# Designed miniproteins, single chains, continued (2): the designs that were tried, part 97

Each design is a single chain, and the fold is of that chain. pLDDT is the mean over its residues in the fold that is shown.

## One batch from the design tools (miniprotein)

Design m7361
Fold by ESMFold2-Fast:
Structure m7361 (fold): chain A 72 residues (1-72)
Amino acid sequence: MLKELAENATIYLDSDSEEMKNREEGAEVIGKDYGVKVTKLSQSKEDVAKYEEAKKKLEEILRKLLEEARAE
């Protein structure tokens, strides 16, 4: 189901900066709502790509869910 797909999406955080600490709180709220994992964001390109891909997947799932809810 859509919830399981959202749970597979991982949110990455970088705790080295103060801006990311504030973002961590927001990501925890989203994680509680959708049950997604929160992981520290690394400086590696692979981790950045995974973060962006997980974010896009979550947005796509939410878009589909919203469209289905509005259709029915």
Scores: mean pLDDT 57

Design m7362
Fold by ESMFold2-Fast:
Structure m7362 (fold): chain A 64 residues (1-64)
Amino acid sequence: MTEEEKLFKKLLSKSSLPQEVLDELEALYQEVLDKEYSSEFEKMLAQIGVILRLIGEDLDYELS
């Protein structure tokens, strides 16, 4: 398990978001893991992108 995947799972488990939103983000993260990349670094950046989206959604939900 990568540090990115570990961080994503930790944030997902601590999130207050509705289960349907968490399921969509988990599906998106799996899609990112299954996609072909030119380098492992690009794959890492794509994973970080989903993590940032999870953080943004969680902040938006807390402010709503």
Scores: mean pLDDT 79

Design m7363
Fold by ESMFold2-Fast:
Structure m7363 (fold): chain A 90 residues (1-90)
Amino acid sequence: SPLPAPDPAAAKEHLERAIELLEEARATTPESQRALLDEAIAHAKKGIEAIDAGDLGTARRHAVEAFFLAAELGLDEAAEHAYQAVLALQ
């Protein structure tokens, strides 16, 4: 069976929520991990820019990077939202 069609609107909402959670986590993130946190935020933002440009393949790659970085940081809720964006972009 074919996979469901991509849902870029849902992916964008999930990446926006991931960004909010990552930015909130900044205050409690150790200084040694802040570069990794900033990289996760940058990937999520680039994912949204790619969605707005209609480049869903690039958006998916950035959502995957945001997911792995958020997971490495132990930010499970932000990682889950980035993962849901990956699934929405297929």
Scores: mean pLDDT 90

Design m7364
Fold by ESMFold2-Fast:
Structure m7364 (fold): chain A 60 residues (1-60)
Amino acid sequence: MADAERERLAERYSELGEQAGKRNAQLFKDEGIDVDEEAMAEAGRRVGYNAGLLVYEQRR
């Protein structure tokens, strides 16, 4: 039960992190910096997943 909610939040935040990563890649490209959008999305997913886990721990 608790584990399912934890994973749901982690996945939700992972998805938000992916979108943030893609947005950041676009901002860098707008500044003339060529970045790997897929790598930025992947990093965002990882950061988001961990953020979701932290949010779960805070929501006691």
Scores: mean pLDDT 80

Design m7365
Fold by ESMFold2-Fast:
Structure m7365 (fold): chain A 72 residues (1-72)
Amino acid sequence: SEELREEVKRLLERLFGPDKTELALKIYDEAAKKANIPEEKYLKQVLRSLRIAELAREGKTPEEINEEAKKL
């Protein structure tokens, strides 16, 4: 969905900055097409992975990250 894509875009901008966000989105889109995975399913998986990375960068413990990941 457009909402999911925008959420991924915002998270990419927070982690890598705006200049890298468009390239990252293009890479994800190409990977999803090659793997024949629906865009919404792939973006949801990407969002989960990026959120885990963000929590790790914030200094959250493995236990805290696991609890947050369960909500996704």
Scores: mean pLDDT 80

Design m7366
Fold by ESMFold2-Fast:
Structure m7366 (fold): chain A 90 residues (1-90)
Amino acid sequence: MEEIERLAKELGLDPETVRELILFALQLSYAYKNKTLTEEQLKALVDEAMKRLGITPEEAIELLRKLGELHPFLSKEDVEAAIKAIEDAK
């Protein structure tokens, strides 16, 4: 939990925003890997989440890479899938 607070301070984000981003990344990873959403639906989901979280796609990608180092929150596979989904949505 302390690592989340430190990352939030470093990136200028609320710790609650970081927690929501982790949950979003897991949901996005699942949808992307299992093809549960169309490309348009996936893009809309990413756009909505970025607006709600108040961060850019670039900031989200960098944050996810850092969070991937904090096992057990995100696996490398989940981080890579979430990043690909965000990049495809740009």
Scores: mean pLDDT 74

Design m7367
Fold by ESMFold2-Fast:
Structure m7367 (fold): chain A 106 residues (1-106)
Amino acid sequence: AAAEAARLASQYFKKAIEYAKEGNVDEAIKYAEQALKWAETARKIAEELAKVSPNAERYKLASELFKQAIEYAKKAIEALKNGDVETAIKYFEKARDYANRAAATA
């Protein structure tokens, strides 16, 4: 279900933030990549539901919010690779916020 994929994305973003705050860059990236996979899964489910559901507008909005979560997650991973941990944490928090908003919309 889209809700379960969204929940997993949010939980893995939380773990990425925790490891980034501890300075464990490798684990932060690993959990961020897991969050990214679940966010992509949730986005695809929302896009498919938008084609067939009476709630098409809600699923379209959810898909766009998941796209924002994915983009911020990618920016966060890049910031971590460049040693900018503070910027990475802010981008992961944005990614998690968008994932949570997408889940609430769907």
Scores: mean pLDDT 85

Design m7368
Fold by ESMFold2-Fast:
Structure m7368 (fold): chain A 71 residues (1-71)
Amino acid sequence: DWEELRKKMLETFEKFKMPQEVVDEILEAFDKALAGEEVELPEVPKDDLELDVNARKRSIRNWALRQRQLA
């Protein structure tokens, strides 16, 4: 379920203290992908979006860590 996945992603972003602007942009991209539109996600690995929930969690964690390294 996309609704459950969306909720899980919101919880993950909350734990990592992600800026709301980035969270909104990622969620909008997921909503458009669900609607059948192709959208590029900002600085999130695409490969994990279509597959495993565990791979997605790992991807988000790695993305968050990389953002921290860039700051």
Scores: mean pLDDT 58

Design m7369
Fold by ESMFold2-Fast:
Structure m7369 (fold): chain A 75 residues (1-75)
Amino acid sequence: MLEEQERLLQKLSENPEAKKALEAAGEELRRLGVSPEQGMQALAAAARVVDGLLGKASPEELTEAAVAAARATAA
């Protein structure tokens, strides 16, 4: 499970738009002060959303969706 999360994050980091969206999600998680375990789960949720929208949404939409998914999962 952790390996799949890391693999997805690494794959998305190769795409500049996806990387920027995930960096924004990571910043939101730092602002919320979640635990490392909750942060990992929330970032994985954001990564899945970004992967699903990649090529179908604008860079701004990817960033907004990633931040929203991370926030919802971290709560």
Scores: mean pLDDT 78

Design m7370
Fold by ESMFold2-Fast:
Structure m7370 (fold): chain A 65 residues (1-65)
Amino acid sequence: SNEVEKLKKKIEELKKEIDRIRQLMAQHADTNPVAVAWGQREIERLEKEIKDLENKIKELNAKSQ
C-alpha cells in the first residue's frame, strides 16, 4: 500500500539523519564532548522512532493477509 511506502521513505530519511549526526560526532569526538553526548541522545531518539515505524509497517502488512 501507499501508506507502507510513505513509512519506508520516512525511515530512510531518519537513517540519513542518524548518519549525519554520526559524522558530526566523529568530527567533534576530541573537541566537544557536549556535542557528542547530544548526538548520542538524538540517535537514540531517532532509532526508537525508526523501530516504532518498522513495527507499524509489520502491523499493516499483517492486516493485509
Scores: mean pLDDT 84

Design m7371
Fold by ESMFold2-Fast:
Structure m7371 (fold): chain A 94 residues (1-94)
Amino acid sequence: SKSDIEKNRDTYKTLLVNSAKNLGKYGVDQNCAQVLKNLDTISSLCPFFSDEVKKNYNNIVAGLQFANTFCPLKKLYPKQVKLYENCGLSELDK
């Protein structure tokens, strides 16, 4: 919850960073279930850690690019939309 994140900021910051790095790894391994789990973690924490999201942008984007090649669209698309909304990431200007 928001209260838990505020009380344990360093722990959740580390979780966000590790989730972004793992997104790239599981994208290469074609493990859709783990990609979706890491996207949920990142999207839930983004509003609290904008600087860490910016620093890990390339890891997140690379992971999403790989995920789009093997994850079912119906499962991936809602997670990706939420990620872009919550993290200030946008593909609309491409």
Scores: mean pLDDT 78

Design m7372
Fold by ESMFold2-Fast:
Structure m7372 (fold): chain A 114 residues (1-114)
Amino acid sequence: MIKIETHLVEGDLEKVRELIQKAIDEGKLVRAAVSDDPERAAEFLADLAKGNAKILNKEKDFLVVATRGLPEDEVAEIVGEAVSKKTTPEEARLAALQARGLPRVIEAQLENGS
């Protein structure tokens, strides 16, 4: 069974960084969003995580982080920095595909430097 760990963060960039880095170090996949409705964003990301795990044909635990009051670009940089070189290209591509159509979703971007 896959485990999805969800965190709602208010304006604390350091906490977001710590959660994402810890999850990646533990071999989890990460989905992050900046939204004015972080609870709803977290629900969407959790559903995407469940679909992603099924398509990957692998049981991977997921971290879902939804935050409010933080710059989207800074959260994207944290995700990109933490996940680069930690996840396979297939997992990165599938995660990106699952996040299509969610303009405030910052997907775990892997292979920084493509």
Scores: mean pLDDT 62

Design m7373
Fold by ESMFold2-Fast:
Structure m7373 (fold): chain A 68 residues (1-68)
Amino acid sequence: SSLEEKVRELAKRVEEVIRESIEKGLSKEETFKLVKEEIDKFKKENPDIPELYVEIALHEAKQEIEKL
């Protein structure tokens, strides 16, 4: 479904931001800031995505970054 595809795309964009931030040697705080900016941009581009999935993506990203 279009919703499932959007959720997967959001997850991929978040993973890409985390990967690029690690490659650049950014701090955990800087990485999370960039992730939040990318999620905000994705939501603006996809206004029909339910807020719950945006919050899940943010929570999962925070957990991943804290494990670095």
Scores: mean pLDDT 86

Design m7374
Fold by ESMFold2-Fast:
Formats: structure tokens, C-alpha cells, sequence
Structure m7374 (fold): chain A 110 residues (1-110)
């Protein structure tokens, strides 16, 4: 299902970020039913925008990510880490979960 794919990619990204939190398939299903359009957290919106622009610049598609989830999760995590380090930002575990869900959904399904 879409939720299973989103949860899998989100958890791979969270692992590469060194986070101990995990996304369940049920949490991914709830997120996809009620996607946070216009996330009020401008930091998460900026990170999402940067990741999507970097992927577009390298011609990486959602199909490419599905074919090699582990490799692209690492690459996505590196974009996130670079942004966080550059701007001296620390995210809570809840913000990391939301970010991972937002990115996984947008990367796989636009």
C-alpha cells in the first residue's frame, strides 16, 4: 500500500538521521488521510523544499527511490543533515517523524 511504502522510506530516513523514533504503518495511514498541507512549521517546509529541489536537480524520481530505498534514504538524510548543520537547527523527535513522513510522501507520490 501507499502507507507501507511511506512508512518504510520514512523509517529508513529516520535511521540515517540517528533518530530512535519509528513510524508505524498505522501512523502513515493516518498522515496520508489527513496530510498537513501548509505545515505551520516553516523550518520543516524549508527542509522539504530543499530536498525536493535537490532530487529534481539530479533527476531522481519516486520510481528510482522505490528501486533502491536504502541508497536514496541515505542521500535524503545527507541533504537534511547539511541543512540542519548549516542553520544550527535541532529538531524534536516529533518534528523528525513529521519531516520524515512529509518527505517520504512527497518523494514517492508528489
Amino acid sequence: SAAEKVAELANLILKELGSKVEVSVEEAEEFLRNPVKGVPNSVLERILTVVMLEMKAENITGEDVLKNKEEYAKKIAEYIKFFLKRHNIKLSDEELKLLALLIADNVLFG
Scores: mean pLDDT 86

Design m7375
Fold by ESMFold2-Fast:
Structure m7375 (fold): chain A 68 residues (1-68)
Amino acid sequence: MLVSKDQVERALVRLYLEGKITAEQASRIGRLLRTKGELLSLEQVREIALEAGVSEEVAEELVRMLAE
């Protein structure tokens, strides 16, 4: 499955509002997303979240949010 950057950014806003990620983590993910094409695999999204310092649990939640 491929997801757009807009879908990822929307999911990040939700995680931020739920207190599961910091504004700095969201900013780091945004910078990493700019190095990728318009569409990303769920595996790429998980790897980017982990590289930005997001916990494995929250990274898996992000992937689940995007899979639906």
Scores: mean pLDDT 82

Design m7376
Fold by ESMFold2-Fast:
Structure m7376 (fold): chain A 82 residues (1-82)
Amino acid sequence: DEELKEKKKKLEEEVRRAEEEIRELYETDPVEAVRRMIAKMREIAEKLKELDPSLAAEVDAALAAIDAHEAEGIARARAAEA
């Protein structure tokens, strides 16, 4: 499926670009960087489930882990910002 291959390629590129942007942002605004990282992970996870439903359980587990650690991640970023 040509469309599926292109969507997977775009998703991989999106992950790489997001990682670079967040890394750069973390040096100037660590709290905003963590917020963007969490939002992007959720967005990518939903797209991944759509492209490969066999990964749904693993993606759901990852999203649950992100939700559980969101407050801690932001608190750590706040400490780094100070």
Scores: mean pLDDT 74

Design m7377
Fold by ESMFold2-Fast:
Structure m7377 (fold): chain A 98 residues (1-98)
Amino acid sequence: SENQAIADAAVAADPSLDKEEVLAQLNSIDNESMKIQARVSYAVLTKDVELLEKILEELEEKGAEEKQLEVVRLAIEMVRDGASLEELAEKARELAEK
C-alpha cells in the first residue's frame, strides 16, 4: 500500500534518524487511517513491539473497528516471532478474506 511505501521510505531515507524523528514525520500524514497504517508498518520494520502495543491502545481508545484491532494484534504476534513486513501483509490479507 502507499502508506507501507511511505513507512519504508522513511526508514530507508535516513537510518541514522532516531525513532522519535521518524515517528514525527509519519504523524504529519493528514489521513488518520494512513497515519496509523504507516506507524504500524514502521513498528514492524523496526521490530518494535512496544510501539505496536501503544498503537493498539490508541486504536481501542478511539473505538476502531475490530478488523483494524485484529491486524495490529497480528502484527504484535508476528514481530515477536521475527516475521517480516511482507509476511505480515500476507497474513493480514488472509485475515481480511475470512
Scores: mean pLDDT 68

Design m7378
Fold by ESMFold2-Fast:
Structure m7378 (fold): chain A 71 residues (1-71)
Amino acid sequence: GSLQEAADFLADRAREGAKLAEEGKISPVQAKLAADTLREISARTPNVDAQRRLQEAADELRKAAEKAPES
């Protein structure tokens, strides 16, 4: 698959993870680690559109971790 397909897949998984984190179904620490990993992948991605999508997904996941019922 293309980098765009991989980025879309990862972004969709990150949004689902964000929803689960907000519902307290996954640990905020795990959600933050996943967001940091996505940001690292984004930073090393040469395609600007894929990079932006991954950054947006990482930001959503990180914000969801902060909105979790507990720290």
Scores: mean pLDDT 76

Design m7379
Fold by ESMFold2-Fast:
Structure m7379 (fold): chain A 57 residues (1-57)
Amino acid sequence: LEKLEEAARRLAAVDPRHRDQAEFNVEYMKKKGISQEEADRAARAVEAYADRLRALR
């Protein structure tokens, strides 16, 4: 979860328009009770998306 929250913050820093969506996804994952492995995979996906957004700037 910590890695997922950090990834969501990094995404929000790249594009503020994604802040609400990123925060919603983190809270949704917490409520769903995902495993640490699933949280880590989600964090990597968010990081990859943030990297693509930075490259498109």
Scores: mean pLDDT 67

Design m7380
Fold by ESMFold2-Fast:
Structure m7380 (fold): chain A 65 residues (1-65)
Amino acid sequence: MVKVTAAPGLKLNFSIVEALIKKYGGKIVEKTDTEVIAELPDDVDLSKLEAELRRYQPGVRVERL
């Protein structure tokens, strides 16, 4: 499980988040305007996922749950 959090004061672009989560073999479990919880394979490099997300969503944070 991972949590994707928007930068303070911003909302997530769900189309981008969903596309990148699916690219890494994951699925969305829960979503709000500022936070997404997703299942990902254990071998996924979270720093790489965070870097790709930050190309579209500056300040986004990815955390392992």
Scores: mean pLDDT 83

Design m7381
Fold by ESMFold2-Fast:
Structure m7381 (fold): chain A 93 residues (1-93)
Amino acid sequence: AGLEALREAEENVQKAIEAIKNGDYETAKEYLDKAREAIVRAGDAGAVSPVETTALLMLILTAKVAIDMGDYETAISAAEGVLERVREAIERA
């Protein structure tokens, strides 16, 4: 259950990054929201620690705020940070 949630988070973050690069910022925010929901489910399943869950959710919030501010470089960087950490969690599962 937790591993499936992490893979769903990975897929949605990848799609969010692609949407930002394509200038589709509303679609990017929808994918970030889906990734957030998947990360919460992964945390609830114990696939990531409470500390790591909080860090991942803060990076998603940073990406969304950066999009709203027109800081797309920060948005991509924050989303890539989520992607890296989610992939590390999958490798540990």
Scores: mean pLDDT 90

Design m7382
Fold by ESMFold2-Fast:
Structure m7382 (fold): chain A 79 residues (1-79)
Amino acid sequence: SDKLREKAIKLDKEGEKAYKQGNYKEAAKKYGESISYAIQSGDRELAAKSAEKGSEVYRKLGDDEKAETLLTGSKSLRE
């Protein structure tokens, strides 16, 4: 579904902008939403990339458990 994939790409870019601005809470939210839409669209590679970036964001937030969960999910999406 092109519309779901486009939404995922837009959310990934919004997450990247928030991350660069130091807004880690907003970045985490945007990457999480991007992962959901990417999975629904069948774009496993986009979902994996957003999960990898989300993992980095959760490390910045001090949430190592969520960071590890997202990193593991990213690896599974690429298998």
Scores: mean pLDDT 88

Design m7383
Fold by ESMFold2-Fast:
Structure m7383 (fold): chain A 88 residues (1-88)
Amino acid sequence: SMEKKREKLLEAVKKALEEYYGRSFSEEEVKKALTMLLIQLELTEEELLEYLEKGEIPEIPDYLSEGVKKALEELLKKIIEYYKKISK
């Protein structure tokens, strides 16, 4: 169901953020980070889920700085890896 996919997405984002930044993230921080990620990628939650289900990195917008693009790519790779490992 979409609800189960959303739960997996939030858990994957949380684990990826905690690994990338080396700290704990609250539920509120994870939701805000997901919202910011979707804005930066110019994707809906459903579109991001399609990429994660396929194990593919979405195209990162060219107008973003090289530092932001690199950080997003690294974070997205971690999100994809955790999404594949999560079972509910």
Scores: mean pLDDT 85

Design m7384
Fold by ESMFold2-Fast:
Structure m7384 (fold): chain A 50 residues (1-50)
Amino acid sequence: SSAQQQRRQLQQQITDIGVQHLQAAVNGDRDSVDAYTAQAAAAQAQLAAI
């Protein structure tokens, strides 16, 4: 896949994680909030590398 396709996939993934993160936060689910925070950081690091 091209770098542009990979970047769009990572941006979509970050957006989806953000939605789940917000839902977990509203529900008071700290474990899920921590997990989504880590997932978002990993995806953002991958995006920054391209």
Scores: mean pLDDT 87

Design m7385
Fold by ESMFold2-Fast:
Structure m7385 (fold): chain A 77 residues (1-77)
Amino acid sequence: SHMLEEINKGIAGALIAIGGEVEAKYTGDLEKAIEEVERAIKQLEETLKRSEDKDAKEFIEKMLKYVKEKLEELKAL
């Protein structure tokens, strides 16, 4: 299912953002964490642009907002 593929990409992006936050707080590898989150944002934006399913688009938009908020939190560390 195309919708399931889009949703899975959104979940992956959110998990990368969470992982980056954890890595930054406990290892101090902030530069790597920021790079990983920025890459996830680009992938989610490309997925959103190609998505045709309304429910998938709404889900990806929510994940993209979450990942962008995590990037700003990481940059503030």
Scores: mean pLDDT 71

Design m7386
Fold by ESMFold2-Fast:
Structure m7386 (fold): chain A 115 residues (1-115)
Amino acid sequence: MLSEREKNAIAFVLLASASPELLPLVSEALAEQGIISKNPIYLDPSLPREENVRRIAETLGLDGVPESLEEITVEDSKEEKIEKALENLERVLELNPEVDREKAKEKIKEVIELL
């Protein structure tokens, strides 16, 4: 089973990386997988990406956020979405080393398969 910290790291990676068009689908998939509540949080598309990233990190209680994340778009293939998400996960894990990498990777793949 995933810890709350692992769920928070997974939610941050996917929500903070998602393009505005992909964000509702990512939020729904995270809720379906039990990573976030059934009333999912949404990023504010009117705010700069860096402000949204900061707000989500604060909401999810992460120790630190990477300087940059690769944007995952609707146009990306499932394989490209997974590759970008896993690269972003490694950046998050560098600042949050207590998260189980393999559990986080497997769950991220499962969430993206729902997209």
Scores: mean pLDDT 76

Design m7387
Fold by ESMFold2-Fast:
Structure m7387 (fold): chain A 77 residues (1-77)
Amino acid sequence: MERLEKLAKQYRTILDNAGNPKLAEQVEEILLKATSASEKKREQAILYISVAVAYGQLGDTKRAEEYLKEAEKIVKE
């Protein structure tokens, strides 16, 4: 639990600094949903979220949202 909370705070800060607080909110929501997923699905979702955060930091909001959508699908399964 602590590890996911620290990761969520880190990603929120990165995306807020990149000027996209809405994307930061979406990342936090998907990470929260990931806490209820299996360890394997959680790990896979975190990888997609990490890529989304990288694209968001670069200003590629469209790519970031695509990767977040895939992470959310993994968590919902």
Scores: mean pLDDT 80

Design m7388
Fold by ESMFold2-Fast:
Structure m7388 (fold): chain A 100 residues (1-100)
Amino acid sequence: SSIEEFKKKVEELEKKILQLLLQAERAYAAGDLATYAAHKAQMIEVVEEIAKLLEEKGFLEEAKKIRELAKQMAAATTMDELRAVLSELGKVIRETFEKM
């Protein structure tokens, strides 16, 4: 169904975020802040893509929350701050799926 296909697309984007997070974490641990910043920027683009998909499905408030989390990701200066924002992203996505 269209709902199952939508959930699958969002879950694929979440997997992409996790892959980018692992690369960002490795770069951060190595002191490669340029590579870390590049992977963080790519994660933010994927988060914005999730927000757009939710907005297109009529989940305007949830899309707004996710865009605010994208801003918090951009402002995150530590890996712990970045992980905390991504944890909240996952909660918003799960709560949105429960409304479908």
Scores: mean pLDDT 88

Design m7389
Fold by ESMFold2-Fast:
Parts: C-alpha cells; structure tokens; sequence
Structure m7389 (fold): chain A 74 residues (1-74)
C-alpha cells in the first residue's frame, strides 16, 4: 500500500545517502561502495519482482538515483 511504499522509500533514501557518503569518503571506499550497490541491486531486484510492480519500480528508481549520485561526484 501507499504507506508501505513510502516507508520503503525512506529507508532506500537513507541507504543511498550512506552509500554516496562512503563513495565520497576516499578512492579506496569508492570501489567498495559500488560493489555493495551492485550486490544489493542484483540480489533484491529478483526478490521484489515477486512482491509487485510498485515495489520493483521503486527499487529500480532508487538504485538508478544512487548510481547517478555516485557518478556526479566523479
């Protein structure tokens, strides 16, 4: 429902902020942040595909935004 989607979005935004901060903290942490983002995206995309299209769309959009924010800092 809308409340569950909003709660998931808030958690994804916080996770994205943490990953982007890790990415920006040092050159060594950049590779680690990208690796963690890639693992999370792949592993959970398949899981959310079984829950429903709204969750898949939110998950995909959130990770595209995380990658774009990382790209913008390099």
Amino acid sequence: DAAAIAALKARLDAFGDWLVALYKSSEDNRIQALTLADIAYVDFSAFFSKIGPDYVALWDKAFKEIYARMEATK
Scores: mean pLDDT 75

Design m7390
Fold by ESMFold2-Fast:
Structure m7390 (fold): chain A 68 residues (1-68)
Amino acid sequence: MKIPADDEAAFRVVLGASIGGGPNAALAASTLFARHYGEDVTGEEIIEAAEKGGNKKAGEFAVQLASR
């Protein structure tokens, strides 16, 4: 599978998959995003990126799962 080169497109693909895949996919999406942007990525930044991608609620859900 060819991964999009830009961060926004890649995050949208991963976040879209997290909605369909449930809690485990959401956790994986949050973890991959945090690793890509580094350990200083805040929950607010993840939610803002998800909102720009059209699904703020999925971003909030991913942050909640990753924070456990």
Scores: mean pLDDT 55

Design m7391
Fold by ESMFold2-Fast:
Structure m7391 (fold): chain A 105 residues (1-105)
Amino acid sequence: SLVTLSAETRAVFEELVAALAPAAEIYRENPGEGAKEVAEVLRAAADRWEARHPALAATLREEAERIEKKEISFLEAAARIRRTLIEELLTLTPEQQADLDRALA
């Protein structure tokens, strides 16, 4: 049902949630008009995380561009970003990956 995360992995995940919180707030208040501001939040997060998590930083930039072009919603982008982070930090069993996919759907 739930993926059990180490304290270290949970802390990085909580840092991601905190970094994306301004983007989530912009999206919540104005889903149609905040695309550029949401993209700027994601790019700022990518710049901060590039040295530690280059794959996640690349994903943040790709999703920021897609949001700015209005090709994807922030919620869809956030789900993909979370998945990339978890895949980078965890070696998951097939059962754990299936649970994660259900949780992020």
Scores: mean pLDDT 71

Design m7392
Fold by ESMFold2-Fast:
Structure m7392 (fold): chain A 84 residues (1-84)
Amino acid sequence: MSMEEKEQYIEGLLKGDEEAIEVVAEWMAKLLIALDLDPASEHAFNAVLRFVTGKEPSELSEEVRERLRELVIERVREAQAALA
C-alpha cells in the first residue's frame, strides 16, 4: 500500500467512512496479533491506533472509535479462533 493510499484511509477514518474504518481495523488487528496484545485493553488499542494512524484517540468521534474497537476485537478473535 502506498503512503498516499494510507493517508486517504486515515482521512476517511476521521470522517467516519465505513470502508476506511474496516481497513484501519485490519491494520490494527494484524499489529495486535503480532505483538500478542489484548485488543480489549484500552492501553493496547490506543497505542496501536497511535502507531498505525499517527492520530490520538480523542481525534476520532466516540462513534467511530467504538466501531473501530468493535471491528478490531472481532478480527483478532477470528484470527485466534482459526489457530485453535
Scores: mean pLDDT 82

Design m7393
Fold by ESMFold2-Fast:
Structure m7393 (fold): chain A 65 residues (1-65)
Amino acid sequence: KELSREEVKKLMEKIAEKFPEEITQEQADELVKLLQTKEKISKEELLEIFKDNPKIKKYLEEELE
């Protein structure tokens, strides 16, 4: 499943609310680059960015059915 930039932004807002301070600056920078280069982002690309954060990764797997 692919997400629009707007859907990714809404999802990131939810993650920031549920997991405050869990998103690193490096992960945020990777997200910004991805959003600047692509209009559609796959579930797999989001999971790859958060591969080192098991809490966020599991949350994304549930939300991105």
Scores: mean pLDDT 77

Design m7394
Fold by ESMFold2-Fast:
Structure m7394 (fold): chain A 85 residues (1-85)
Amino acid sequence: MTAKITAEFATKEKASLFASRALRIGVEVGVTVQADIDGNTVTITLYGETREKIKEAVERIKEAADQVGALSISVEFFEEETDLD
């Protein structure tokens, strides 16, 4: 399962701080996190084996965005074939 989180910040410093926190959350939850920073905008791509892990990572990343002071945040969930294989 894949999710994308896009967050906008008032400064590049806040964007960088958020990206670093998102990467750490990925390690703690056990999902793969990729962070792309374009100026004040951060796009986080999450890859995980289960919806539960992705949802937990998304919630923690949303909390991190709020703590850093995100001006906006959007979340998209993508069902890549999660066969129970």
Scores: mean pLDDT 80

Design m7395
Fold by ESMFold2-Fast:
Structure m7395 (fold): chain A 101 residues (1-101)
Amino acid sequence: SKKEMEELLRKAIEKLKELIEEAKKLLEEVKKKEKLSEEEKEKLKEKILELEIQIGLARIVLAIAKLIGEENPELIKELEELIEEAEKLIKEIEELLKKHE
């Protein structure tokens, strides 16, 4: 229903925001280092996996929301923007990992 879809969108938004913030903090801490430890590389790879999983779940929620109707266009837009931000963040982490291989 309409209310259940709004709740799913809000939960997807909250989870993705939290992971983006965690990943950004980790990236900021390690980005200025000349050499990454193996533990730091593993943590970065784990954050990529966590982001990929949540992007996948968010895309499913977004697809269902669009199928049901254009209710809560603001939440749909916010989720789309967060997916794009998370995908860009994954690419930044991947490039950092390549630099330290």
Scores: mean pLDDT 85

